# Designed miniproteins, single chains, part 50

Each design is a single chain, and the fold is of that chain. pLDDT is the mean over its residues in the fold that is shown.

## One batch from the design tools (miniprotein)

Design m1719
Fold by ESMFold2-Fast:
Structure m1719 (fold): chain A 91 residues (1-91)
Amino acid sequence: MPKAEETKRKLLEYIDNLPPGEQYALGVLVRQRLEEQGEEALEPFIQGLVRSAETLEGLKIEALPTPEQQREIVEYVIRLGEENEGVLTKT
């Protein structure tokens, strides 16, 4: 697989394994940064996720996701955050 696609897969898997509260907090954070900085917030957010994956697994990330893939990752994080907010407030 292309290295960028492998990185995207690993980051999505990492995000999916976070506790619901962490997923919610991450979604709130990225939305706030996008509102303040627009698309310029996208790459720093992805770099933060890469750093976390490297720290946890000792992984060598050789390529960042493409800008389109970065947007897909961010949208996924936002949706997971919204989903977890709904679950937490359902009662």
Scores: mean pLDDT 75

Design m1720
Fold by ESMFold2-Fast:
Structure m1720 (fold): chain A 64 residues (1-64)
Amino acid sequence: MAEELEIGDLVAARDPEDGKVYKGIIGEIDDSDPNNILFGVSFIGRPDRRYMLPPEDILELIEE
């Protein structure tokens, strides 16, 4: 889901290191290519690491 994602949003996203879904915060959006948008997600347990994830790895927007 990419239609209403903004910097600061809390999301459920797939961790590329273990394939499991965790809560993370969007700190960056790379929309330079509209056909290949990437979201920079920092997981709650790992705030010093940012993963650039495609929209298919952003599974749910958490509204709080």
Scores: mean pLDDT 75

Design m1721
Fold by ESMFold2-Fast:
Structure m1721 (fold): chain A 72 residues (1-72)
Amino acid sequence: SEAQIQALRAQSQQYRAQTDELNKKALEAEEEGKQGTPRERLERTSELSVKAISAAASSTAYQREAERLERE
């Protein structure tokens, strides 16, 4: 249904926003690492990047399901 497609698109957009926020935090953590203990800060940046990849994958999955239903 159209309502189902809209719900999937909304979910995809929510995960996309989460991905953007996590990428922003990772960039900020990397810049802060240049001023402190680089090794410890890089580990934190890596964790944020992994979370961003997971959120991006979820966004893509919901988008693809919405597109599948819209085409068929």
Scores: mean pLDDT 78

Design m1722
Fold by ESMFold2-Fast:
Structure m1722 (fold): chain A 71 residues (1-71)
Amino acid sequence: MKVVIEGTLEEAGRKAAEMGLALEKRTVTVEFLDTGKSYTLENATVEQGLAGAAAKNGNGDPKAKVKVTIE
């Protein structure tokens, strides 16, 4: 099942946890809306996906606008 979450990096993590997705390993794609760059982590929790994408993007700002896709 495909889930899409839009908001800040902080809000995306919270919303995923509220949906019970925090501990499930899935394909997590994080798109940074300010740059249009996206980063995909396979076999990752949402927290791992968000942290990995932020590290690769060089921007860990919790208020950064993102679109997170979970497959």
Scores: mean pLDDT 80

Design m1723
Fold by ESMFold2-Fast:
Structure m1723 (fold): chain A 70 residues (1-70)
Amino acid sequence: STNEISAQMAIELGEGYFRHGDYESALRYYQQAAFLGGPSLQSEALRNAGLVYERMGDLETARKYRELAE
């Protein structure tokens, strides 16, 4: 579906921003992917958002995102 393709593209953009150290943009795209995607893409986006928060030192928020990704 169009939403699934858009979610996958948002994950790829989020990954690009994360690798470049732009955590704010990475989180924005992962949130978009979680909203648009089906369960598998939603889970992946939430796990990736958790990794961003972990990298920023926000371990409590990272834990919450990991729980949501189940």
Scores: mean pLDDT 88

Design m1724
Fold by ESMFold2-Fast:
Structure m1724 (fold): chain A 84 residues (1-84)
Amino acid sequence: SERTVLLAIQRGVEVEAGQVVTVTATNTSARPVVRLRVVLTDENGEVVAEREVAADVAPGESATVSITATKSGTYTVVVLGALP
């Protein structure tokens, strides 16, 4: 079964429309991260963007992932890692 780990969370991120939000996530688990999922939630708690990418992030290594905001606002960005 695939397990999910929380790798990064940033709250109160102020962005302009069309801005690329970039987050560096470190694999703090003992296993490789095989996918990264980025979720962008607005100030009303609505998920406004979600992106999933294949990855190969070894334990203790970091990866950078990006997602674009379509509207200006204050967001919460969450990065989740999928383990094999």
Scores: mean pLDDT 84

Design m1725
Fold by ESMFold2-Fast:
Structure m1725 (fold): chain A 60 residues (1-60)
Amino acid sequence: TGPEVDLTAQTREQLEALLDLAAASDDPGRPAALEGVERQARALGFDDVAERAREALASL
């Protein structure tokens, strides 16, 4: 990693962490959380994260 902080990379890591947390939880809000991650990832151009969130949602 370079000396400058890449906020885009940080945001992607945060979305991936939220996705993993949501997918692993038995919370009734899990579908809404996964939809939120998909929407946010798509808006930011993280198609890979959005697709993973969609797959997790489809597996419920």
Scores: mean pLDDT 77

Design m1726
Fold by ESMFold2-Fast:
Structure m1726 (fold): chain A 93 residues (1-93)
Amino acid sequence: MSEEELRKRAEELKKEIRELAKEVDAAYEAGILSPEEYRELVLKLVSASLLVVGAEVSLSLGDLEAAEADLEAAKELLEEAKKKLEAAKKKAA
């Protein structure tokens, strides 16, 4: 039950990270993001992706507590990246 819920959350986070990565690339190509802002956002998304991979490994080992902690950390990085991208878009408008 909880393992299935955590696996679904990992898949949802992977999808959100992929979608946000495309938005970050598009914003950089449009000149909305500086090279420094682009680098920071890419590093946050890479870190979030690694946490999701870590969570999937923990799930395969039966460590649900470690998996939940990694998914929560990944979600926090994703939300920080979303806020930073939206702030950059507002400044460019």
Scores: mean pLDDT 86

Design m1727
Fold by ESMFold2-Fast:
Structure m1727 (fold): chain A 91 residues (1-91)
Amino acid sequence: YKIKIELTYKSGKREVYEIESPSGVSALTAASLIIMADLDEIEEVKVTVIAKSGKDAKDMANWLAEQGEKMGLKVKEIEFKGNEATAVFEK
């Protein structure tokens, strides 16, 4: 499993983090911690999940969407392509 996190800060700065793990749960946990660490400074988050199957990618992206909403982010877009899912969140 691979997760790419693209953070756009309110200051206009951008940061990119890449997580790679044989475990989807571990990858999701790490992604959540990265987003949560700078949550008050973030304007937009783009997450791209590459999983072992389209179902896994969809389930992982939907889980991140639910966690984002609990953290005060709103889901702007979710897109699925084969074994890849992209979700965009705004605060």
Scores: mean pLDDT 80

Design m1728
Fold by ESMFold2-Fast:
Structure m1728 (fold): chain A 110 residues (1-110)
Amino acid sequence: TEERMRRLWRETASLLTSAMINLISAMQEASPEQQARAQELLRRAIEELRRAEEAARRGDYVEAGRHFIRAAELIEQAASLLDHPSAKGAIENARRAREVAEELIRLARE
């Protein structure tokens, strides 16, 4: 249903926001080189999240889910560069976001 798809969209966006907050916290303790690499991946993740939100607003939940998955993968990549407890939180929230986004795609194809 439309309501169920909107709920999964909101949940995915919330998890990605939490993952980004955790990633930013981890970056503050990183080396300048690690910060630069993580920042570039975060920038790309934000762009993917923007595209996902635009697709979702148009009702294209399959396209939205694919962009959400890409954003989550980029956050996981950035967090994996960082040796910090907050990086683990970023990875966990990004993985959960990916699972919810996959469910959104599955439901949208029904």
Scores: mean pLDDT 89

Design m1729
Fold by ESMFold2-Fast:
Structure m1729 (fold): chain A 61 residues (1-61)
Amino acid sequence: MELTGEQVDEFRALMDEIGLDRVIEIIENRDAKAMKELIDKSTVKLSEKSKKALIDLFASP
């Protein structure tokens, strides 16, 4: 998956805000709903493409 520089910056900002440990926990648990809720509650504005990219990490191909 090719991420744009903007998507990389958005993901970094999200991790900085919520903490790396929390992001890892959600990914390890494959909890797409928790990830969506976290994105919605975050003060970091993610583009729709960035939101889809994060959800695609949990979705089947």
Scores: mean pLDDT 68

Design m1730
Fold by ESMFold2-Fast:
Structure m1730 (fold): chain A 84 residues (1-84)
Amino acid sequence: SAFDMFTNRVIEQVKWAIDNKWSNMALTIIKTAGDTAIQNWDRDQVIKFLDKMEEFINENSSKIDNIDELKNVIKKYRDIALSL
């Protein structure tokens, strides 16, 4: 589905940024993807996307120096999604 393709592409982009130690780029990718998800998908789908992103970040936490910032952005988008 388009949703699964979107989710997989965003995770690949975040992985690329993390592997290169580009913490600010990873943050920007997640923020941009959050905005795109809210504009294009319903509440349940946005929450599923955020859950998969949070799972990916937790599984890769040892490689992420700004993990608290990434988690805070995910929480912000989850709060927005719950208001949809």
Scores: mean pLDDT 88

Design m1731
Fold by ESMFold2-Fast:
Structure m1731 (fold): chain A 82 residues (1-82)
Amino acid sequence: MTIAREDLVPTLFEFQLERLREERPRRSVIEALIAGKTHEKLPPVDEPPASDEELEEAARVLARAIARLAGLSEEEIAAALR
């Protein structure tokens, strides 16, 4: 699949956001993801699901990380997420 360079980060953001909304992970899982940490413990049974705002932030973090692996600069990533 070929995506234009300027569309890569927005496409990754939308894809990750849709995936996270479908998965509906608990708040501690999303907090760990935003902090760049691995969450391997089961979340508490009474823990609420992450809010839409938390999922959006996590999607931005994931899109940024994948774009960096794809060779985009920090400046290109920042411009695309504005």
Scores: mean pLDDT 71

Design m1732
Fold by ESMFold2-Fast:
Structure m1732 (fold): chain A 101 residues (1-101)
Amino acid sequence: AKQAEINAILAALDAAVRAGDEAAVEAYLAELGARAGELLRLAAEIARVGREFLKDPKNEKLREELLELIERYLELAGKSEEEKEKLLEEAKKELEEFIKE
């Protein structure tokens, strides 16, 4: 039941992103955080900071904040130190690839 509600919010969020509706994106991210608890609140914050990073990809502080949030998310999700290191390295590569464009 709760997963169906989360999926509906994610679908609405995807539609808002595709439409470029920043106000709707922000509202759905906030709702997702509130309904899904602490883990998805971190996911919503990652998406918010990631959106800001996409507007200013050379901003080192935003990159650092994004990576710190990803690390906290992986830790809270119960990932092992090895899995956390691998996923964080993959996230770093994705962000660096984005900066090159």
Scores: mean pLDDT 71

Design m1733
Fold by ESMFold2-Fast:
Structure m1733 (fold): chain A 85 residues (1-85)
Amino acid sequence: EVEKLVKEALEKIEPLAEELEKALGPGPPEVSRELMERLFELLRNRDLAGAERLFREALERGIGFTKESAKEFLRRLLEERKAKL
């Protein structure tokens, strides 16, 4: 149930983190910084599903992340999900 969903999310996010490290170039667009702030706010509020959904929506719309900011977001998301296990 909750533990199963968290485990599935961890398995999906780890490959995405590696792929983002390969694909993302340098330089932060301004919209990326605002998006990352909102994602971190959702993580602070333990809204892991909301944070994941917003991140996926941004990727689908082609909103760029810096490699560093994407790694930081995914690292925090993984930490929060592991804390639930």
Scores: mean pLDDT 58

Design m1734
Fold by ESMFold2-Fast:
Structure m1734 (fold): chain A 89 residues (1-89)
Amino acid sequence: DEARRLAEREERLRRWAELLGVSVEEAEELARRMAAMDTVAEAVELLREVLGLDWSDDEVIERFVEVQAELAGLSEEEREALLREMRRL
């Protein structure tokens, strides 16, 4: 269902835009750039450079992981694994 895929993508972009304090258009551009990255570390570095986010701030990391877990339907164990990976960067 194309309409459902578009709605899910738009909801994901809206949540990212809200989390990052940017427009939906800016969030969409960031999502495209992140999709071109080979690793999570490269994606985090892109977000740090573009948005000036301090990824050493545990609140920023936790909020990002929580949004991703909700959008991707991650289990509690998968969320903890992602949080641990992000904190290692």
Scores: mean pLDDT 66

Design m1735
Fold by ESMFold2-Fast:
Structure m1735 (fold): chain A 95 residues (1-95)
Amino acid sequence: MAKELTIKGLRKAKEIVEKEKSHEEIQKKLKELLEELYKEALKKGLSAEEIHNIVRLILTFTDLLLGKEVDESLLEELLKEVGLSREELEELLEE
């Protein structure tokens, strides 16, 4: 469901941030990732709200990986909506 697709997206976003040296390449590959995930989510019958929450969480997680300030309340809300715990997110950050 949404959780499995979210974990896949978070792992791929982390790989993009770690591998790419330029902000432009990170943005390009993130856009391609989000387009791929959107198509997969639609095929799985996820609602527009579920897809929106997955996209927002991946973008927020990417900002966190880039050392940007993130809204912790928004992050906690998005984690609950996709069925991820804070501990699961922290495990993904440590991979």
Scores: mean pLDDT 82

Design m1736
Fold by ESMFold2-Fast:
Parts: C-alpha cells; structure tokens; sequence
Structure m1736 (fold): chain A 90 residues (1-90)
C-alpha cells in the first residue's frame, strides 16, 4: 500500500513539471499501436493479457520519450505501479 501511494505521489509531482502535450501524444500513439490486439482481447476477460498489452504500450511510450527525462520517468513510474497492481491480483 505505502509503496503504491509513494509512486502515485511521485508521479503527481513529476506531472507538475512535465511537458503534458508530449506525454499525452506519446501515450495516445502507444495505445493506438496496441489497439488491434486490445480489440481482439475485448471478448476475453483475461486480466493478465490486458496487463501485458498495457506494459507493451508503456514500453512504446518510453521509447518515444527517450529524449524527455521527466516524461520518461513518469512512464517508468506508471510501469512500476502497473506491476504492483498485477501482483495484487496474484
């Protein structure tokens, strides 16, 4: 619980300093890239496969933001949050 809260607080702090239009564009492009796979899984209520697609989308966004230190760190924190949420379902 405290680790998840710590990561969320750090994310909120970084978002105040971030180039939000660039972050939003990178995330939107990453989600668009995984959309065909997400649509194929829409009938399959498998949370594990959904987490795998979200991790892949975060990886794509991270690569697009490699030259943006603040936005890259936000993606790194989002990945860590997602991994902790995935563990809570196990």
Amino acid sequence: SSRLEELQERTEELLREADLPRLEAAVAAALAAVRPEAEALAEDNDPEKRYELLLRALELAREALADDEVNSRIIDLAREILELQREALA
Scores: mean pLDDT 82

Design m1737
Fold by ESMFold2-Fast:
Structure m1737 (fold): chain A 65 residues (1-65)
Amino acid sequence: MLEEELKKKKEEEQKKLAEEGLKIFDTTVQNLLQAEKTTPEEAQKLLEETRKLIKEGLEKAKALK
C-alpha cells in the first residue's frame, strides 16, 4: 500500500519534471518566435537566456536521483 503510494509520488515527480521540460521547450519555441519579430540584439539576448533555461533543466534532471 505505502509502496504503491511512494511509487505514484515518484511517478508524479517524474511527470512534473517532464511537464517542466515541456514548459521550457514551449518557452524556447515562444522565444524563437519572439526573436523572429524583435531586433537582432534583443533576439540574441533572449536566446542566450533560453540556452541557460535548457541547461538548468538538464542539470535538474541529472540531480533528481
Scores: mean pLDDT 74

Design m1738
Fold by ESMFold2-Fast:
Structure m1738 (fold): chain A 66 residues (1-66)
Amino acid sequence: LGRLMRAYSEALKKGEATLKEKSSGTPAEALEAAGDTFHDTLVELGGSRGVADGMREGLREEAKKL
């Protein structure tokens, strides 16, 4: 349990860092980059692929609305 919670926390932190780093571009580009970073980090750390895929797809759909 603790390892899975840590994987999720690290994925969120890296996603947020990517949002901050890409904030000089368009909001759509920042959201897509953050979603990709969250997905790759969570999968690499052994977290849920379903959660990773869902977040990436959700952020891409929100980016299309901008």
Scores: mean pLDDT 77

Design m1739
Fold by ESMFold2-Fast:
Order: structure tokens, then sequence, then C-alpha cells
Structure m1739 (fold): chain A 79 residues (1-79)
């Protein structure tokens, strides 16, 4: 279980970095990026619940949530 969560966090981090890069490059619209971030937030909430027994993963999840919310706020300001 923990190994599966670690892989999920790695995949989530890569996806978030890729989305941020695509937005900066103008490869994805603000609306599409926001939809992706909303789906990512729902997925992150599920991972947070599954990671409750693992304090080390909780810290990584807090950083990922902070990064996601920061990007989401920046993009919403562009609407």
Amino acid sequence: MKENLERALEAFERDLEGLAAAVDAGEVSVEDALAGLDRGLAELEKLEKEAEPYPELQERLKELRRRLEALRAELRARL
C-alpha cells in the first residue's frame, strides 16, 4: 500500500510540473488547465486520506497541495 501511494505521489508531482510547464509555454488554455487542477485537487484529497497512517507522505502531500493551490489561484486571476 505505502509503495503504491509513493508511486501515486511521484506521478502526481510529475503531472503537476508538466501542467505548470505547459501553461507557461502557452500549450494549454487557462480554462483547460483549471479543469485539470480541479480534478487534481479531488485526486489529492483521496491520496491525503489514504496517506493518514504515513506522516512522511503527509508532508509531501502538504507541499503538493500548496503548489496546486498556488497555480490554481494564479490561473483564476487570469480569468
Scores: mean pLDDT 83

Design m1740
Fold by ESMFold2-Fast:
Structure m1740 (fold): chain A 92 residues (1-92)
Amino acid sequence: MLAEAAVLAKKIAEEENIKLSPEVIVAAAERAVAILEGKELSEEELVEIAIEYAKNIGEPLSREEARKKLEEHKEEIEKITKKTVEILKKEK
């Protein structure tokens, strides 16, 4: 589910002409998956997700940098998350 949600979130960002780094897209995708599972992720949990993903792709990010990116793109993240939830919910 997460891999599918991440691919979908990236596609939505591209279609909406929203430029987001991969770690921010993955945070939006994880938030969408959590919503579909009846859970809510805190902003601190989203920061941890972004940090872990950035580390795994070889582009490590500090907590402050991750938080700043998530705050800077809060509106775009919310939009992508909502659209990802809507599409995945229809596929069930």
Scores: mean pLDDT 81

Design m1741
Fold by ESMFold2-Fast:
Structure m1741 (fold): chain A 73 residues (1-73)
Amino acid sequence: SEIEKEKEAYEKALEALRKSLEENAEEVDERLESLKKIEEEIKKLPFVNEEAKEKLDEIIKEQIEILEEVKKK
């Protein structure tokens, strides 16, 4: 599905980003802020299937968790 494909793309991008962020701690904060804004926007989507919205929310939360872990070292 489209959402599953996007999740895989996000996970792969986060693996590459994780390596980059280990050398750029300040960039982690910037990325976290961006993801939190996206999470807020997803919550405001009125024309989204409940399952699709749930999957998108899950993807964003997983990304935020990973970045928070990287930030904590």
Scores: mean pLDDT 67

Design m1742
Fold by ESMFold2-Fast:
Structure m1742 (fold): chain A 118 residues (1-118)
Amino acid sequence: ELGEAHAVVGAHLRRIRAEHGPEFATRVALEIGRALNTVYRLANNLPDATSYLGGSGVRPLTEAELAAEAAIREAFAAGGSVLEALARGLEARARHIDDPRVREELLALAARLREAAA
């Protein structure tokens, strides 16, 4: 399931890199990676999002991260897949992205993930 999410994300990022270049692809990848990290933590029952003993992410969450975590928790509580949880997390993060091009690519990926989950 997480492997399928990585496959869909990888295909999306390869397309963005080919069409818009590596710099823009990296910006989109960073936003996707933040949502993926939250999905991974929650799917594996790791400690809450305000701290992580693995040395990375030991800090308070931003508003965008809190919104994404809430959306991901709701998806899992409703019996959703990792694909659906990631899609909802990306949609929540997109609402806090000022760059419309990055926002559009996060929403496009969310749609692909929902399609793959169905």
Scores: mean pLDDT 78

Design m1743
Fold by ESMFold2-Fast:
Structure m1743 (fold): chain A 96 residues (1-96)
Amino acid sequence: MKPTEEEAELYVEAAKRLYERLKSVLAGQTPSPLERDLLETLEKIVKAYEEAESPVEAYKKMREIIFDLAKKHNDLTYAFILESALRLEARRLREE
């Protein structure tokens, strides 16, 4: 078993769980610009996973999507917010 493949699978699952939680929390509310951008970015990550040939490819696409969000706003804080949330979800998955 390759550690990089296991880690990729874990982060893709973390992205799916984070997307569902954010969507649930924002249900019936008008999202802020930040909340909308985060939700749209997570939707793109989930779609990339569904279209990817492997978990490693999905992970690479996820990194690209997060970096594109940061570039769009010219602010690394957007990338740090998503990466921190994804790391927290991935850690929860490992501890379950």
Scores: mean pLDDT 75

Design m1744
Fold by ESMFold2-Fast:
Structure m1744 (fold): chain A 65 residues (1-65)
Amino acid sequence: GMAESIRGAVEASLEGAGPEGQKVLELISKATNKEDLIKALEEAYKLSKNPYLQQALKDGIEKVK
């Protein structure tokens, strides 16, 4: 589904991001509702320095809203 596709893209891009990346991945994997997923995506956006990932996260947030 759409949420799974967004999670997969974020997980791949945060692979090797260290403790901060692991925390974001944990929040995404534990997100059971729309609000928690949006919060996890917003935190991933703040941590990412990859322009392609930032755009994907921004698009994902808008699409989940």
Scores: mean pLDDT 67

Design m1745
Fold by ESMFold2-Fast:
Structure m1745 (fold): chain A 75 residues (1-75)
Amino acid sequence: EKEDIVAEFARRVAPYVTTDEQKAALVRMANALLNGDEEKAREATDRLASLIPDPEQAAEVRRVGDEAIEKVKKL
């Protein structure tokens, strides 16, 4: 269940994740979601979004991240 949520999050943000720094932030987000660490997941989502130059793509990453966090919280 958590793994499916993480996989969907990664799939949806993959087109925006191209640099090593962005990939590292995505890994931190995935690990935080798998551990159920809401605060670290929000921090990692904000970090990933801050590394994306396009403001609409950054907003989409934040939106998708928030959805993933809420889904994990309901498990």
Scores: mean pLDDT 82

Design m1746
Fold by ESMFold2-Fast:
Structure m1746 (fold): chain A 95 residues (1-95)
Amino acid sequence: SDQQVLQGLQQILQLLQEALEKLKTASDKERQDIFHELIERIGDIMLTMDLSDPRASQLLQYLMGLYQKYSRGELTLEQFVQSLADLVQQLIQQL
């Protein structure tokens, strides 16, 4: 439902904003831990969402694309997190 998708997107946005704040003072080791925890927690939230919803599906496809770019060194971690946050904000506004 739109309400379930909205709740999931709001939780993901909060996690992304918290990650951006933590990254401002994080060491190289802490950066890897922040990334790992962020991906796991986003994955857990997305498993509770209706992925048949086009907005949830769009987020998943975008996340996969960003993850591939980040793993290839084409994006910084900050760019990865900010790009996801920007899309999540746009998707929330559409609900």
Scores: mean pLDDT 87

Design m1747
Fold by ESMFold2-Fast:
Structure m1747 (fold): chain A 56 residues (1-56)
Amino acid sequence: SMKVTSVSEATKKEIVEEARALLRQGLAYSDVIAILSEKFGVSKSTVELILQEEGL
């Protein structure tokens, strides 16, 4: 099946790895979403969905 997404698998991996690092540093979940949204040029809702899919 053909699947199109606005975010590449490489970018998703980077978002997850950065999120884990920021959460370990004690940042609030909402701040992590905002930082990653701005850094990767992806909507806050998309970042939140990526993190939720990873159980974060």
Scores: mean pLDDT 79

Design m1748
Fold by ESMFold2-Fast:
Structure m1748 (fold): chain A 100 residues (1-100)
Amino acid sequence: SSSLIEEIEKLLEELKELAEEIAKEANTPEYFQLYEGIKKGLELALELLRQGNIEAARTIFLVAAHELIKAAEKVDKEKAERARKITEEILKKLDELESE
């Protein structure tokens, strides 16, 4: 569904924004490098979804999302919780997309 992919794209953009905010709050080279890695992973997951490869997209997405949540927990617990909730919403929408 193009509508579900659009909804997932918006949620992935929210995760990218959270990753950027976490990197800016931590203000270390390591966190900026981590942000670039997370951003690329989320963008790759979206591209795989657009290609119809839901399984590969889910796998790449989970790696990027878990790296973000782990990093965020050490910087801002509220943003880590927000990242978890967005991750759960994306996984639910991926399950809906796979059942189509």
Scores: mean pLDDT 89

Design m1749
Fold by ESMFold2-Fast:
Structure m1749 (fold): chain A 69 residues (1-69)
Amino acid sequence: MIDKRREEFVKEMTEKAKEAVKKGEEAVREVFAEITRRGGSGGLSSMVIGGEGLNAALKVIEEYKKEKE
């Protein structure tokens, strides 16, 4: 199965999202654009990985917003 690719992608996107939230909304949008492009680049496996990466990035952003309130 694609477990290693999924873990690596989720970890990479989580790390990029954490860095992007410090820089602002433009950097966050760039991370989402990269997830969209890479998640759609292959077959079904790539789309699944892209979805998991997107979910991980969204959680980082939500936590950051809560911390700033």
Scores: mean pLDDT 70

Design m1750
Fold by ESMFold2-Fast:
Structure m1750 (fold): chain A 89 residues (1-89)
Amino acid sequence: SEVEEKIEELKEKAIEAIRKGDVEEALKKIDEIFKLAKEHIETDPSVLEKAIEALEEIAREAEKQGLEEVKLHAEIAIGLLLIEKSILK
């Protein structure tokens, strides 16, 4: 879907920001992915799965680059999305 493509683009931009040490930009991209997932959670379950996968990749790249705040932010976003998924089942 177009939303899944947008999540992939945001993931790529977050990873680029992480590699450049741009914490503020990385956090903004994580927030945008989280917002898209929440907006589509009831209409397209595949968007939620794609968002979690994207956030997991972002967290891994942040860990590799030593950006602990970005890693934690992505992991919190994943946790919140998993809670939301559990409530809807």
Scores: mean pLDDT 85

Design m1751
Fold by ESMFold2-Fast:
Structure m1751 (fold): chain A 94 residues (1-94)
Amino acid sequence: MASPELQRGATLYMTGLTTGNLKTLAEGLVLMARSALDQGDPETALALAQQAIDYATKAGDKETLQEGYRVLADAAAALGDDERARRYRELAER
């Protein structure tokens, strides 16, 4: 079954699209990116997290920006890019 995280992420993403709320869009994208990573799809996770970071930056949402960098770090590590993963963890203050 679809994870609660994917379901919540999809709902937030659709709400953000409908309302034009960049913070809600970024939150939804982070949850969807985390779900993609859990499903073994780090390339999709990286793409979604990169979009989340763009929207979080525009919205001034530092909490979602930090979460986005954490997902980017995990996705980069899953792809074997340890150097990029370390850089993203530093940006996420981890």
Scores: mean pLDDT 84

Design m1752
Fold by ESMFold2-Fast:
Structure m1752 (fold): chain A 70 residues (1-70)
Amino acid sequence: SLEEKIEKIRQEYAKEVLKIWFDTAVEIENNPDLTEEEKEALFQRGVRKANELADKYIEEIKKLIEEEKK
């Protein structure tokens, strides 16, 4: 069903966004010589990746809804 397809997309998004933040945290923790500015840059990279991912999944859901109703 449409609802099951949307739920699958939501679960995939949740997994991918969690991985972005986990990978970002691990990279920061494994590099003790990073400056505060460099840590902030890595955090902001994570924000950008998460936002790009959200936009991708929103568009995928929109397209799915439009295709299923026509």
Scores: mean pLDDT 83

Design m1753
Fold by ESMFold2-Fast:
Structure m1753 (fold): chain A 74 residues (1-74)
Amino acid sequence: AAAAEARRQAMVDETRANLEKDKEKLIEFLMTERGFSKEEAEKIVNEISDGTVRAIEEIFAALDRLVAERERKK
């Protein structure tokens, strides 16, 4: 009985695939909006992409605690 966990894992897998597709768009955004070179933008996007997959799992755990913190604080 891990419906939430199954959905979280599916979201991580889906995000990983989507990040690969949108990698070039993110590089273009960084070059256009931030003035980074293509090489610099690619390095940043690679770190974000790899970190994002891990961060999503940690975000769900942190979100649960953030919600509890908000309810507890009164």
Scores: mean pLDDT 69

